# Designed miniproteins, single chains, continued (4), part 81

Each design is a single chain, and the fold is of that chain. pLDDT is the mean over its residues in the fold that is shown.

## One batch from the design tools (miniprotein)

Design m14810
Fold by ESMFold2-Fast:
Structure m14810 (fold): chain A 70 residues (1-70)
Amino acid sequence: SLPSLEELAERGRKLLETEFGKRISEEQARLLAQAVLMLKRGETPDLDALAERLGISRRQLIEVLTKLLE
């Protein structure tokens, strides 16, 4: 079964805090979770727009998305 949006949002928030020392809002965490679910469905999110909205680099975003897709 696929993880819930809420589970992915919390995992993403904790990962950004633990690995990069970056704190994000609940809204930002939900955007990250939605992008993970899009990728799991074979859809491609706008990675540049998402990185800007999260206040991280595209490189950091790709690393976080890769870990969340594991």
Scores: mean pLDDT 84

Design m14811
Fold by ESMFold2-Fast:
Structure m14811 (fold): chain A 68 residues (1-68)
Amino acid sequence: METPLLKAKKLYEEGRYEEAHEVLRKAADELNKALPPAKAAEFRELLAQPPSKENVERALELLKPFME
């Protein structure tokens, strides 16, 4: 089963930012548990904003250490 994080990364690489943002938002509770509190707060704020290349890129950067 493809992880939400890998799916979002693939969609981002394909330029499908709205779909990548939606995948991250649907998995937000699970992904947020993996982040330190300060980064978890930033991640939630990025997912509350309208989908854009910049906010999806930043959200994936926050999750990069956990992409295994």
Scores: mean pLDDT 77

Design m14812
Fold by ESMFold2-Fast:
Structure m14812 (fold): chain A 88 residues (1-88)
Amino acid sequence: SSARKKEEEELRRELEEIEAKLAERVAARLTAEEWQAFAEEAAKLPRTEEALFEQVKRLLASLIDDPEELERAIEVLEKAAEIEKEKE
């Protein structure tokens, strides 16, 4: 469906925009040591979708102070996860 493909492309663009903004905020808010510690803890988690999404949600909550912006970012991630599960 062309509508579904458009929805996937829009979610991909929103994810790329969120990733770019988060990269800037990580650089501004987290020290190199804090980022390294976070990455090391993330590497210890099981490689399941559920574990990865929980870790990303925690990172988002640490970087986004605006509740509406945080809610939008989580919603985009959850929608992307639903689309990926439908491809399995």
Scores: mean pLDDT 65

Design m14813
Fold by ESMFold2-Fast:
Structure m14813 (fold): chain A 90 residues (1-90)
Amino acid sequence: MKLEKAEELLERAQEHALKGAAAYEAGKYEEAIAHYEEAKKAAEEAKRLVEEAPEEFEKHYGAPAEEVLKGLDRAIEAAEKHIKEVEEKK
């Protein structure tokens, strides 16, 4: 349910972050920005799901929901930073 959906979103965020990095290295700045935006959206939606059902995530990961949320905040911040870096190269 919420856990499964969040894990799918985390996988999508990671996939898009990798594709964004590859596009950036290839000089495809618009493509890189699009991938980083998708990574950010996926991480933000995953964060919402964790906030709605923290106990489900704590039980699954064996860690406080606060630690999961910190990881998601770092992923969102990284995506925002990468978008800014790419925009500065355009």
Scores: mean pLDDT 82

Design m14814
Fold by ESMFold2-Fast:
Structure m14814 (fold): chain A 55 residues (1-55)
Amino acid sequence: GPAEEWAKKGAEAGKAGDGEAGERGGVLASSLAPTDEEAKRMGEIAAEGMREGGV
């Protein structure tokens, strides 16, 4: 559904560097698979926030 499609976009953006890990820790500490996992969770949170009327 639309929420899942949005979560995928959020995860892709997060993996690119949108998030605390990608912004500061991802490049310096490790740009490995762990960043992708955090990006996926970030995307889900963002999608849920929008569904609840997050601006």
Scores: mean pLDDT 55

Design m14815
Fold by ESMFold2-Fast:
Structure m14815 (fold): chain A 121 residues (1-121)
Amino acid sequence: NLEKIAEVFRRKAKEYEEKGDLEMAELYRRLAEAAENRDTEKAKEVLIEMLKRNGGKVSEEIRKEIENMNDEQILALLEALALAIEGSSLEEIEKALKNIDSPLIKNTIIALAINRRVELS
């Protein structure tokens, strides 16, 4: 459900705005728009820009894998990221990631979900 995915990203944008991170807030708003429009190329651009902000070897490797993803894989990644942001179950996140063969991406999304659950506890 792309409308629900976009809603999750808009909520995350608001959290960043409230913390004073206006750049991350704008990136999540752009990601929400890309999800609503099924604009996978725009989604790739935004995800890569987010990774550039984090820096490091792992972020560079994930960026290269995202650049090579097809439309179905990008939509699955957006769903998995939204589920992780909401603190959804690992089973549901793993199901969303079923067509993504990257251990790096899977482990990164799972780590985000675990960290979010700790924050929400």
Scores: mean pLDDT 81

Design m14816
Fold by ESMFold2-Fast:
Structure m14816 (fold): chain A 107 residues (1-107)
Amino acid sequence: SAAAAQAAALEARARELYARAKELLERAARELEAAGDTELAEEVRRAIEAADAAERVAGLLAGALLAAGAAEELAARASPEVQKTLREAAELAREAARAAEEAEALR
């Protein structure tokens, strides 16, 4: 059906956005390590692991929402350079969550 095709397209878009958000979170973790902030880098990596666990157990919407919230919280504690990367990750994760929510609404 048209609704099933639209749901599949939205889910694929959500997965793409979520993957991009995780790439930016991994970049932020590397930038924090390079700056000597190993504690915050470890918290970013734990956030990625928690988001991936939520995605496996409760689906992409849950993973994307956790990634968005964690990225926003961690951005407040980061240096200005890393803060920009974390905020971009949060925006992509929020877009992924919106696409995943729209896909679920069509099921």
Scores: mean pLDDT 90

Design m14817
Fold by ESMFold2-Fast:
Structure m14817 (fold): chain A 85 residues (1-85)
Amino acid sequence: MDETLQQQIDLMKKQTENARKLAEEYKSRGDDERAKKWEEIADIYEQVASLLEQALKSDEKTQQELLKQIDDLVGKAESMFFNLS
């Protein structure tokens, strides 16, 4: 469990960094619409990483509630990501 959660935290941090970089690149090209969408994706991934770190320190009930929020957020970010890819 901890190993899987740590892998997800690392993935979310990497996805945040990649999304921020893409947002800057689109902004530099004058594509403000795509830049804004990538910033929104980055914000979601950053929030997911924070929630995963909280889940690692939480009791079972709180962890289950946090994991449900994480699942909803990841689904939203993935949907936005594939529409931009």
Scores: mean pLDDT 80

Design m14818
Fold by ESMFold2-Fast:
Structure m14818 (fold): chain A 98 residues (1-98)
Amino acid sequence: FLELMDRILEIAAEIFRSRADSSTSVDERIQISLESIREAAKKLGLPQEIIDTLVQMARLSFEIQRARAAGAPQEEIDALEQQALEKAEQAKELIEKL
């Protein structure tokens, strides 16, 4: 699982660097990051269910960062972190079944 995740992130980082620049807004960077993860996973031949789960996990990570920056209640942040952990566990289980 970890080796596959490292490979996805390596490819996604390459795609991100080709599309994002210093003028790219925070919202655009988030969108490009999510698209880069999706494209990296597709290039590695992962099933759609795994791709969707990885993108959902990444989206939750950005929501957590945004909530922290906005000063959201700790209970709200904890709930998002719990959802992200559950998605990470789901992705791991799906990949281990490959």
Scores: mean pLDDT 80

Design m14819
Fold by ESMFold2-Fast:
Structure m14819 (fold): chain A 75 residues (1-75)
Amino acid sequence: SHVEEALKHLQEALDAARSNVAEAMELAARAAQALKDGDYESALAYLEQLREVVADSPEAVAHVEAAIEAVRKAA
């Protein structure tokens, strides 16, 4: 499912994060909960914040963008 795809990309983004790891983990947890609840608007907002938090890692940014795309397909 697109939700499972988004959750996988979230984990890959956290694994690639270089700094602000605690903040990234909190935002990812909120995004994951919103996805499980079907709240795609809140999930996208948390993912866009996560993208900014992990901006120093191009790999993490790419995974967050993939998660955002998966959520948009689910909505």
Scores: mean pLDDT 86

Design m14820
Fold by ESMFold2-Fast:
Structure m14820 (fold): chain A 96 residues (1-96)
Amino acid sequence: DPEIDRELILGMIKGVENPTVDSLDREIVEKIKEAMENGETIAIIYRTSDGYVTLLILGPDGSVLERLSLPYVSLEEAREKAKELGAKTIIEVTLT
């Protein structure tokens, strides 16, 4: 869902939890903040019930560098793609 992706990104940048996403853990938000403080490129991987894996690549300033919706791809393949795109920190989120 593009709106959920946008709200999650904006929430992470602002340090605010997205109240529409029950699976958004404070530990995930803290991990993203730590990676940004270290000047790292961050990958966020979502798996949805529809069998899509969404890969978001965030710059250290919180800018969206890349967004990929990967149908029928495993979380392992998404992690490999994130590393290929320069992500040093990878956050995995299950949206149920």
Scores: mean pLDDT 64

Design m14821
Fold by ESMFold2-Fast:
Structure m14821 (fold): chain A 78 residues (1-78)
Amino acid sequence: KAEEVKIELAREILAKILEKEGRKDLAEKVRKAKTVDEIVDILRSNLNDEEQLRIAEEVFLEVVKRIEEDEELLKIIK
């Protein structure tokens, strides 16, 4: 289902960013989370506001990069 695919993609992007930041423990917890609320609770319990903002910026950049890498989407955007 589309919702399951979106959650899986968001989870994987977030987990990869956490691994880059040296937080492999949180990356594993995020990969095992089944809902957005569980992911939010993991981040809020383990990261301060500054760390959460940095992770959010990295996720935004990764999403933009993946959209730009989809050449088909770029060709059909009006």
Scores: mean pLDDT 71

Design m14822
Fold by ESMFold2-Fast:
Structure m14822 (fold): chain A 109 residues (1-109)
Amino acid sequence: GKEEVIELLKKAIEYAKKGDLEKALEYMKQAAKLSEDPLVKEFLDETIRIAKELLKLGQYDLAGKVLVIGAETAIEALKEEDEKKKQLILDIGLGLMRILLGVAKLESK
């Protein structure tokens, strides 16, 4: 259910803040698999993709920040009953994560 996804996302935030990016990613993957909300599932899959790209660039701190932003954004979206507000929350989170990836790519070139 929704509460189980939220608890997995809270674990992802906890481990990302501790710098345990491997465990944070495992909890994010579990949350994405368990999510019955198609918008949240797609958003979490994209969060995982961006975090993995940051890890390939050696940008561990930014990867951790993306996992925290992605998980917090997904939790807020899951609590929102209005579909338009949910989409806006997810769009804002995605925009921020893409900006962080863009900065990482500039620093890695």
Scores: mean pLDDT 90

Design m14823
Fold by ESMFold2-Fast:
Structure m14823 (fold): chain A 62 residues (1-62)
Amino acid sequence: MRATLQAKRDTTAVGDPLLSFKKGETFEAEILEERSDGWLLVRLLETGVVVKLSADDVEILS
């Protein structure tokens, strides 16, 4: 699912490479997997990089 994600707090995505987002920053991503342990596996549309984000650290806007 393609979505606009917004960082709810200053946070760092874990992946290869490591990425950081500032609170209120929005980015376009494809949600590849929602895990029961509260992690989202997403592909960032701008870079094509696949990263893990905590579901508690981001809001899905659209």
Scores: mean pLDDT 74

Design m14824
Fold by ESMFold2-Fast:
Structure m14824 (fold): chain A 68 residues (1-68)
Amino acid sequence: KEEIDRLLEELRKIYEEMSKADENTQKKLQEKAREIILRLSALAPSADEIRKITNEVAKLKKEAQKKK
C-alpha cells in the first residue's frame, strides 16, 4: 500500500543516483537497493503481488540503464 509506494519511489531514486555515481558509490547503492527489494518482497501478501513488484523493479532498472 503506502509503504510499497514509498519503497518503489526510493528504489527509483537509487537507480537514478547509480547512473551518476562512481564504482564505489554504485556498490553501496546496490546494497541499499537489495535491502529495499527484500522489504518489498516481505510486504507482498501473495506470489502474484511479488511478481508484479519484480516486474516493476526490472522496469525501473531498465529505464535507468537506457538513460546511461
Scores: mean pLDDT 74

Design m14825
Fold by ESMFold2-Fast:
Structure m14825 (fold): chain A 95 residues (1-95)
Amino acid sequence: GNDQINQVQNNMQRLRDIGDRYPSVRPIADGGVNSMRNSLQQMQNLQNNGNTDPSNQSTYNNQINNIGQQSQSGYRTLSRIIDRGIRDDQRRRDL
């Protein structure tokens, strides 16, 4: 539902903030934002369908939750890659 949509939006903002703070990982962060934007659009379309077809709202909510879970898993994987990239960049500067 709305909580899953908000979580995706928050994750997108976190990726933007990380990309702005660490230019070395910005292309990876931007890629993640673009992927999440596609998921967000699908979730918003499903939410609109639920508003116009309330008899099937539970089905749309289940689909939104599934997309949200997949997006969250992708975010966790991407976040680990970004975090490693930042650490590797910091180590190279210390050499």
Scores: mean pLDDT 84

Design m14826
Fold by ESMFold2-Fast:
Structure m14826 (fold): chain A 114 residues (1-114)
Amino acid sequence: MHMEEERKEKARAAAASLALLKVQLERERKRLEELLADPEASEEERKEAEERLRLLEEAEAKIPEIIEETAKELGVEVEELTKLVEEFLNDLEKAKEVIREYAEKHGGQPLTLP
């Protein structure tokens, strides 16, 4: 319930990183779905896009597990970390700034997710 400032900063950086990852995966998914909807797409292009979409869905399915493991590593509640991720999905520029500030504070090292 009471986060130490350091734990709070790590949780924010982790949530920001997860939010940006979610956005990147969603953008890639939309590009692949657009390709599959193109009537001029070749059979080989469709097959490759379908395989890539499957791998992307597997990556997206791992996000809840990454959130759970990150919460355990940081000693925060899964629900609180999830709320932070959702907040950063509504403000991606703030997410980028949090990641940058965390890296600068730690000698240019980005936060490593489990």
Scores: mean pLDDT 80

Design m14827
Fold by ESMFold2-Fast:
Structure m14827 (fold): chain A 80 residues (1-80)
Amino acid sequence: SDLVEGLEQGEKALEKALSQVPNPSEELLEKYEELKRRIREAKEIAEAEPPDEEAALAAVEELSERAREIGEMIRKELAA
């Protein structure tokens, strides 16, 4: 599914960005682990039969916000 593929690509992109942080904070690592858990939950929603498009869209919106926050933290920690 396009949604699952997008979630996997997003997770890999963040993992690559995080790997560039020499000493990631515990807060950053905790938020990233929470994001990974939420991505797994979103994949389950996306793969549900029958498909619930509204639930899938809501999950993607939440993940996008969480990913944005983590991206900001990565940028700040790289600048420190």
Scores: mean pLDDT 80

Design m14828
Fold by ESMFold2-Fast:
Formats: structure tokens, sequence, C-alpha cells
Structure m14828 (fold): chain A 91 residues (1-91)
């Protein structure tokens, strides 16, 4: 379980940071702006929660659970960058 959760959270963080770089957002902004850091950590916690829930409730193989968890991580990265962060940047 923990390895799946760790991989999902890592995939979320890596994907979000790559997308932020594409949008020309300084990566250090996540450290310099407490609000952005809080939103980033909250999204990471949501990914961890979903991955744990899939592992606990699913009768599928660990490989299938990992694949689904990574998909959720990428979707949450998109929601963070284009939903939450862009709304703050555009406002």
Amino acid sequence: MEKIVEEAVKTFRDTALEKLRELRVPLESLSLKPELKEMFEESAEEVAKEARKLYEESKESEEEILEKSLKIAKEKADEFVFGKLNALSAA
C-alpha cells in the first residue's frame, strides 16, 4: 500500500511542477506563497487518500491499483494547475 501511495503522490508532484514550468510560473512560488503551498499539499493529501481507498476497497491486483492511482494523481495535477492555481493567477 505505502509504495503505491508514495508513487501516486510523487507522480502528482512531478506532473504539477512540470505543468507549472510550462505556464512560466516560478517553481519557487510554491515555497514563497503560503496559500499556494497549502493548496499544493492539500491536493497531494487528496491523491494519497484516493490511492489508499483504492488499495483498501479494491480486489484488483496491486499493478492495477497502482495504474489507477497514477491516473488520479495526473488528474489532480491538472485540477491544481488549471483549476486552482490559474484561478489565483487570473484573479
Scores: mean pLDDT 73

Design m14829
Fold by ESMFold2-Fast:
Structure m14829 (fold): chain A 127 residues (1-127)
Amino acid sequence: MSIEEKIDQALERVKAMTEEELARRIKESFEKLGGTLTDEQARRIARMALEGLADPKLAEEAKKYVRLATDPLIAFDENSKEIPLPISLRNTVYFLIANGDYETAVALVAAWLAARARGESPFALFQ
């Protein structure tokens, strides 16, 4: 299965999740990476991800940026302008994909794109 096929399947799986199921998954994925999210932070990210993926344009952008973040030359280069994602988010997406967690990678990018579209700070999703 290609990386693109894995991303497409992950996007459809995320779209089929409830907010509660997605919030739990995001929290567990962050714990596996050595991070911590509160239940409220995880729910906020899940809600924004599902809203983002409901927009076909944001869903296509999320697929594109997740695919680009699989390249370490883009994920770890703070000077890379190929994607508008913050370096910390690009690094997180890279490690999620390296661990086979395409669903959380898609969800985090979709949530960030949805927050940006609303004029919200991307930091508000992770505070």
Scores: mean pLDDT 81

Design m14830
Fold by ESMFold2-Fast:
Formats: structure tokens, sequence, C-alpha cells
Structure m14830 (fold): chain A 76 residues (1-76)
């Protein structure tokens, strides 16, 4: 994956406004994204910039929801 721990990403989940999240863990094709203290989830890479939520640690997202990463911010 072209993503690293510490990357801040802009993404959109259907039914939600555009959100910013920090990538706090990368495990193969799975990213852990921290949006807020109470909004943290894991997502698996599907294709291109498309991901699917596979685990919800906290927050309103549901397993099986899909989203695209629109932009990477703060990359070194």
Amino acid sequence: LPYEVGDVVRFRVEGFPELLGEIVEVEGDILTIHVAEDVVFKARWVEGNLFEVVEVISGPFKVGERFEILEVLGRH
C-alpha cells in the first residue's frame, strides 16, 4: 500500500461528510484509521483507493461500508 503510519488522509464514506483521519497502523492490506478519540476503525484495501471497513473499534461506521481515500495530507 502507498500509505504509511502518520499519514493524514481525506476520505468519504457514503452518508457522511468528507472526513480526515490519521493512519495509526498498517498491517499488510489493512489500515487502522483514527478520525477522533471515539472514531477508530480498520479497513482493508479492495482496489485503487477503495477500502472496506473490516473492524470498528469505536464510532458510527459499520463493517462492510466502503470508502475512497481522496487525498493524502502531511506525507513526509
Scores: mean pLDDT 81

Design m14831
Fold by ESMFold2-Fast:
Structure m14831 (fold): chain A 83 residues (1-83)
Amino acid sequence: SVEEEINSLLEKAKAAKDNGSKFLYLAQAIGLLHRNPSPELLEKLIETIKEQEESVRQLLLDFVRRHAAPSEVREKLIEALEE
């Protein structure tokens, strides 16, 4: 299921030892969530990103801003991560 895939990616991001891998897993989770919108998974993703180091959060915010075609999921991610 998409929920299991996203949860797996969030766990891999938490377990990863380098910021590049953390970024990659979280970016993949964002992509899956964009295609399968879920308020519960969006909240969990935001919480997981906020637990990461500032450098990872900044890279993800920049990634979302640069690749943001208009989307409610992307708007909510940007709003939450700017706080």
Scores: mean pLDDT 80

Design m14832
Fold by ESMFold2-Fast:
Structure m14832 (fold): chain A 90 residues (1-90)
Amino acid sequence: SDEELIKEVIESFKEFIKRIIESFKKNAPYLSDEEKEELLKYYEELLEKKIEEAINYLKTRVSDEQVEKFKKELEELKEEALKELEKIKE
């Protein structure tokens, strides 16, 4: 069902975020402040690209209203992830 497909995409995105956060935690002690800033920008771009790909994939399968709700949920998850990464950088 569309609901199951959306749940799978959200779950995949959450797992992707977890991997990014764990990778950054592991690598942060070995990085300069400049390198941390560059890596954070890279992660933000990756998350934005993943959201764009997910929206493009689903927009032909689900209603425009569902696409907007789904996009908002993914963007909120991205914002939470970026806040977590910023705390690790500090």
Scores: mean pLDDT 86

Design m14833
Fold by ESMFold2-Fast:
Structure m14833 (fold): chain A 68 residues (1-68)
Amino acid sequence: SSLSTVEIWEKTKELAKELGVSERTALAYILHEEHGMSYEDVAEALGISPATVRRYVRKVKEKIEEKK
């Protein structure tokens, strides 16, 4: 199911704050992991390259692993 825009932004802000990453970085991760969007779909939605999306998702995953 799709999250509302408000729910996506609240999750994005909280994740960005918790992990010390930019809100754009956190948003790319949430759209990919929780919404099931491909890197290409996230890139189109955010107006960035798929390579940038992959880098953002990787950064968030690395920060989550650092907390374990």
Scores: mean pLDDT 83

Design m14834
Fold by ESMFold2-Fast:
Structure m14834 (fold): chain A 66 residues (1-66)
Amino acid sequence: MEIARKSREEGREWKRKTGNPAPPLSEERRELLREIAEKIRNTGDGFQLLLTTGKNSKAPGGLKSG
C-alpha cells in the first residue's frame, strides 16, 4: 500500500508541475533495458529455470533461437 501511495503522490506532483499524467520513458532507455533484460535472461541460469518450471511457454529446443 505504501509503495502505491508514494507512486501516486509523485505522479500528482509531476502532473501538477508539468501538467502531464506521467513522464514517458525515452526510446534509448527503453531499448537499452530490453536488451539488458534479454541478454541476462538468455545467458543466465534464470532463463533455464523459468523453462523447467513451466512459467515460460517458449522452449528453446523447438524455437529459432534454440
Scores: mean pLDDT 56

Design m14835
Fold by ESMFold2-Fast:
Structure m14835 (fold): chain A 97 residues (1-97)
Amino acid sequence: MEKVKEELTELFRELEEIGRKNNNMREVTRAETSITMYELGLIFGVSEKTLQKTKELALEYAEKAGVKEIVERMLRILEENREELRKSFEERRKSLL
């Protein structure tokens, strides 16, 4: 899990750098928000239809921001590590007082 979190954090930083460089922070922020919603959807097991819509929205904003390749990579990482993300979230929830 730590490697996945580190890789995602690095990719988020890359998105912000590109957004600042291209003056597209608005679209980058929208893509980041959609990616976060997709991650939460995977963790909480929302409907496939909702996941698909969130993914499409993230890719639409990513395309407008010129960061589609990075966002596609982030979405793939989330999909491939879905069970580990859910397990990590549950452990953090149990650690909450």
Scores: mean pLDDT 79

Design m14836
Fold by ESMFold2-Fast:
Structure m14836 (fold): chain A 100 residues (1-100)
Amino acid sequence: SIEELKEKTLEELKKLIDNFDPSKPEEYKEKVLEILEKTAEELKKLGASPDEIKKILQEIYEEVLDYIEKNKSLSEEEKLLAAKAIQEAAAEVIEKIDSL
């Protein structure tokens, strides 16, 4: 289901944040990008329209940003690095959907 896929994606992204290595921000971005691209492909297979996929990815993105902001284990600098990585990955996937 779409709801189950969204929850699984959120859990994977939150786990990446909990294990964030600030010395490897590009590796983190690549992992986020892979998860979001896989989620977009699975949503498409479930019959979601491009607009529905973008909306779901936007909701995931906003929830993960909130999770980063509330994370007590990350410094303010680490939060900015993690937020930038997910912002860039989400933007890349959303633009790719518009090109489909």
Scores: mean pLDDT 83

Design m14837
Fold by ESMFold2-Fast:
Structure m14837 (fold): chain A 80 residues (1-80)
Amino acid sequence: MSKEELLEELKRLVQEAVRLDRRLKEAEAAGAPQAEIDRLKEEGLATVARAQEVAKELLELGVSPEEIEEVAREAVKEEE
């Protein structure tokens, strides 16, 4: 995977994590079944783990921690 593709994947995964957290909060507030809440939590954890894996690959390719942090921050802002 290219550096550019990994940066796009990181942005996508961060945005997905934000959406899943939002859905989890809404499900909890609505009194959704525990099975649905548990599934959303598992999906959120898997998404965060994948984002961390992509961030590590970016660091190995020489992308600065600051650039990774900036991409993640912008991804969060775009989902608000």
Scores: mean pLDDT 84

Design m14838
Fold by ESMFold2-Fast:
Structure m14838 (fold): chain A 86 residues (1-86)
Amino acid sequence: SARQEEIDKQIEELEAKINELESKNIDDKEIRRQVLELRIEIAELLSETDKEYALEELNKLLLAAKRDGDESLVKRVEEAIKKIEK
């Protein structure tokens, strides 16, 4: 469908941004934060077609945010999970 094609294009654009950021320095906390934020956006887009897969990805991102000690990112992921589950 046209909507699925739009979602796929948005995901491709977000993945391209992630690849550009990771090419700079994947050990940088600020770069890791930006990558996680982009991955949350991808998971939210995926939730329109596959909620189960999106929730699995968001739970992985939640663990990553907790490992980095990023309280604002933890809250962002938890809000995304809550929105998709309800």
Scores: mean pLDDT 84

Design m14839
Fold by ESMFold2-Fast:
Structure m14839 (fold): chain A 67 residues (1-67)
Amino acid sequence: MLEETVKRVLDYLKSLPKGTRVTARQIAEALGLSVGTVRFALSTLFNQGKVEMFSELGKEPRYGLAE
């Protein structure tokens, strides 16, 4: 079940225009998942080197495909 969720999050990021960066909340809203579930999937993908995290002071971190 969790492996399927990780794949769904990765496939969603792949469907976005190249170089797009989105918040965990935006992914959760798009896929109908909880933010916690999306954060777990993003953590797994980040540890696999498949996604990158971008953060700015005072703003939510954003995620996109590693390039």
Scores: mean pLDDT 80

Design m14840
Fold by ESMFold2-Fast:
Structure m14840 (fold): chain A 97 residues (1-97)
Amino acid sequence: GVELGEEGRRLGREGEKLGKEGKAKEAGRKSALGGGLGSKAAESGTEEAIELAREAGRYSVRGGLAGLKVSKNPEEVSYATGGALSGIGAITLAELI
C-alpha cells in the first residue's frame, strides 16, 4: 500500500512537470500511472496509504489538466484526459474509505 502510494505520488508529480514543459502525451501517461497506483494504495486500507493515494490523485489531476492545456491533437487530449480521470478516481476512492 504505502510503496504504491509513494510511487503514485512520484509519477503524478512527474506528470505535472511534463505538462508544464508542454509534453501533453507524456504528462497524461505519467498521470494515469500515478492515479492508478494511488487507487491501488487506497485499496490497501491503511491510513498512511490512503493519505498517499490522495496526494497521488491530486498530482495526477494537475498533470492531466496541465497536459490538456498544451494538447495539440485528439491523441494528446485523450492521454491528458485519461491522466486527469485516473487522478480523480484515486481521490474518490481515498475519500470513500
Scores: mean pLDDT 87

Design m14841
Fold by ESMFold2-Fast:
Structure m14841 (fold): chain A 93 residues (1-93)
Amino acid sequence: MDARLELEYLSRAVRAVHAGDLEAFERILREAAERLGPEAAVDVAVTAVIFAMLAGRLEEALRAAEIAVELFPDSEALREMLERARELLEKAE
């Protein structure tokens, strides 16, 4: 696995989610899956969603998690991120 390339996709994904550019986020995940494999793309998606949640970007985190689950429905980690994002947004008055 190319750790440098994975870090590049991670950086791009984090910026896309923070900007609310969900079309770019989906494209980045599809490119990562094609070039690095679905496991690396899932890791990129999970990390980007976590960073968005930590930044208080809860609506962006939720939408990003929904897109990631749709692209990788067999990922338990992404389904857990989706549920966590929903819970955090619901608690945010």
Scores: mean pLDDT 84

Design m14842
Fold by ESMFold2-Fast:
Structure m14842 (fold): chain A 92 residues (1-92)
Amino acid sequence: SKEEVLEHLKKYFDKVIEKYKDLPFDTVIDNVVRALDIAYQYLKAAGLSDEEIREVLDELKKHILEKLSKYFTPEQVKEIEEALDKRIEELL
C-alpha cells in the first residue's frame, strides 16, 4: 500500500540522515536531494500515479525536515526544505 511504501522510505531516509549528518552542510543537502531522486524512481517503479507520488513525497519531506531539525539550525533546515521543494517540482 501507499502507507507501507511511505514507512519503508521513512526508514531509508533515517539511515541516509544518520550516515551524512556529521558531514559539511552542502554535502548533506546534496545527499538528501540524491536520496529523494532514488525515492522518486522507486515510487514510479512501484506504479504509483503522479498524485500518489506527490502525496508520499510531501509526507516524506515532513519526516526528513523533522529528523534534520535535531542536527541543524532552523535556517539550514529551511534551505534543505527549499532544495527538496525545488527538486519535487522538477520531478513532477
Scores: mean pLDDT 86

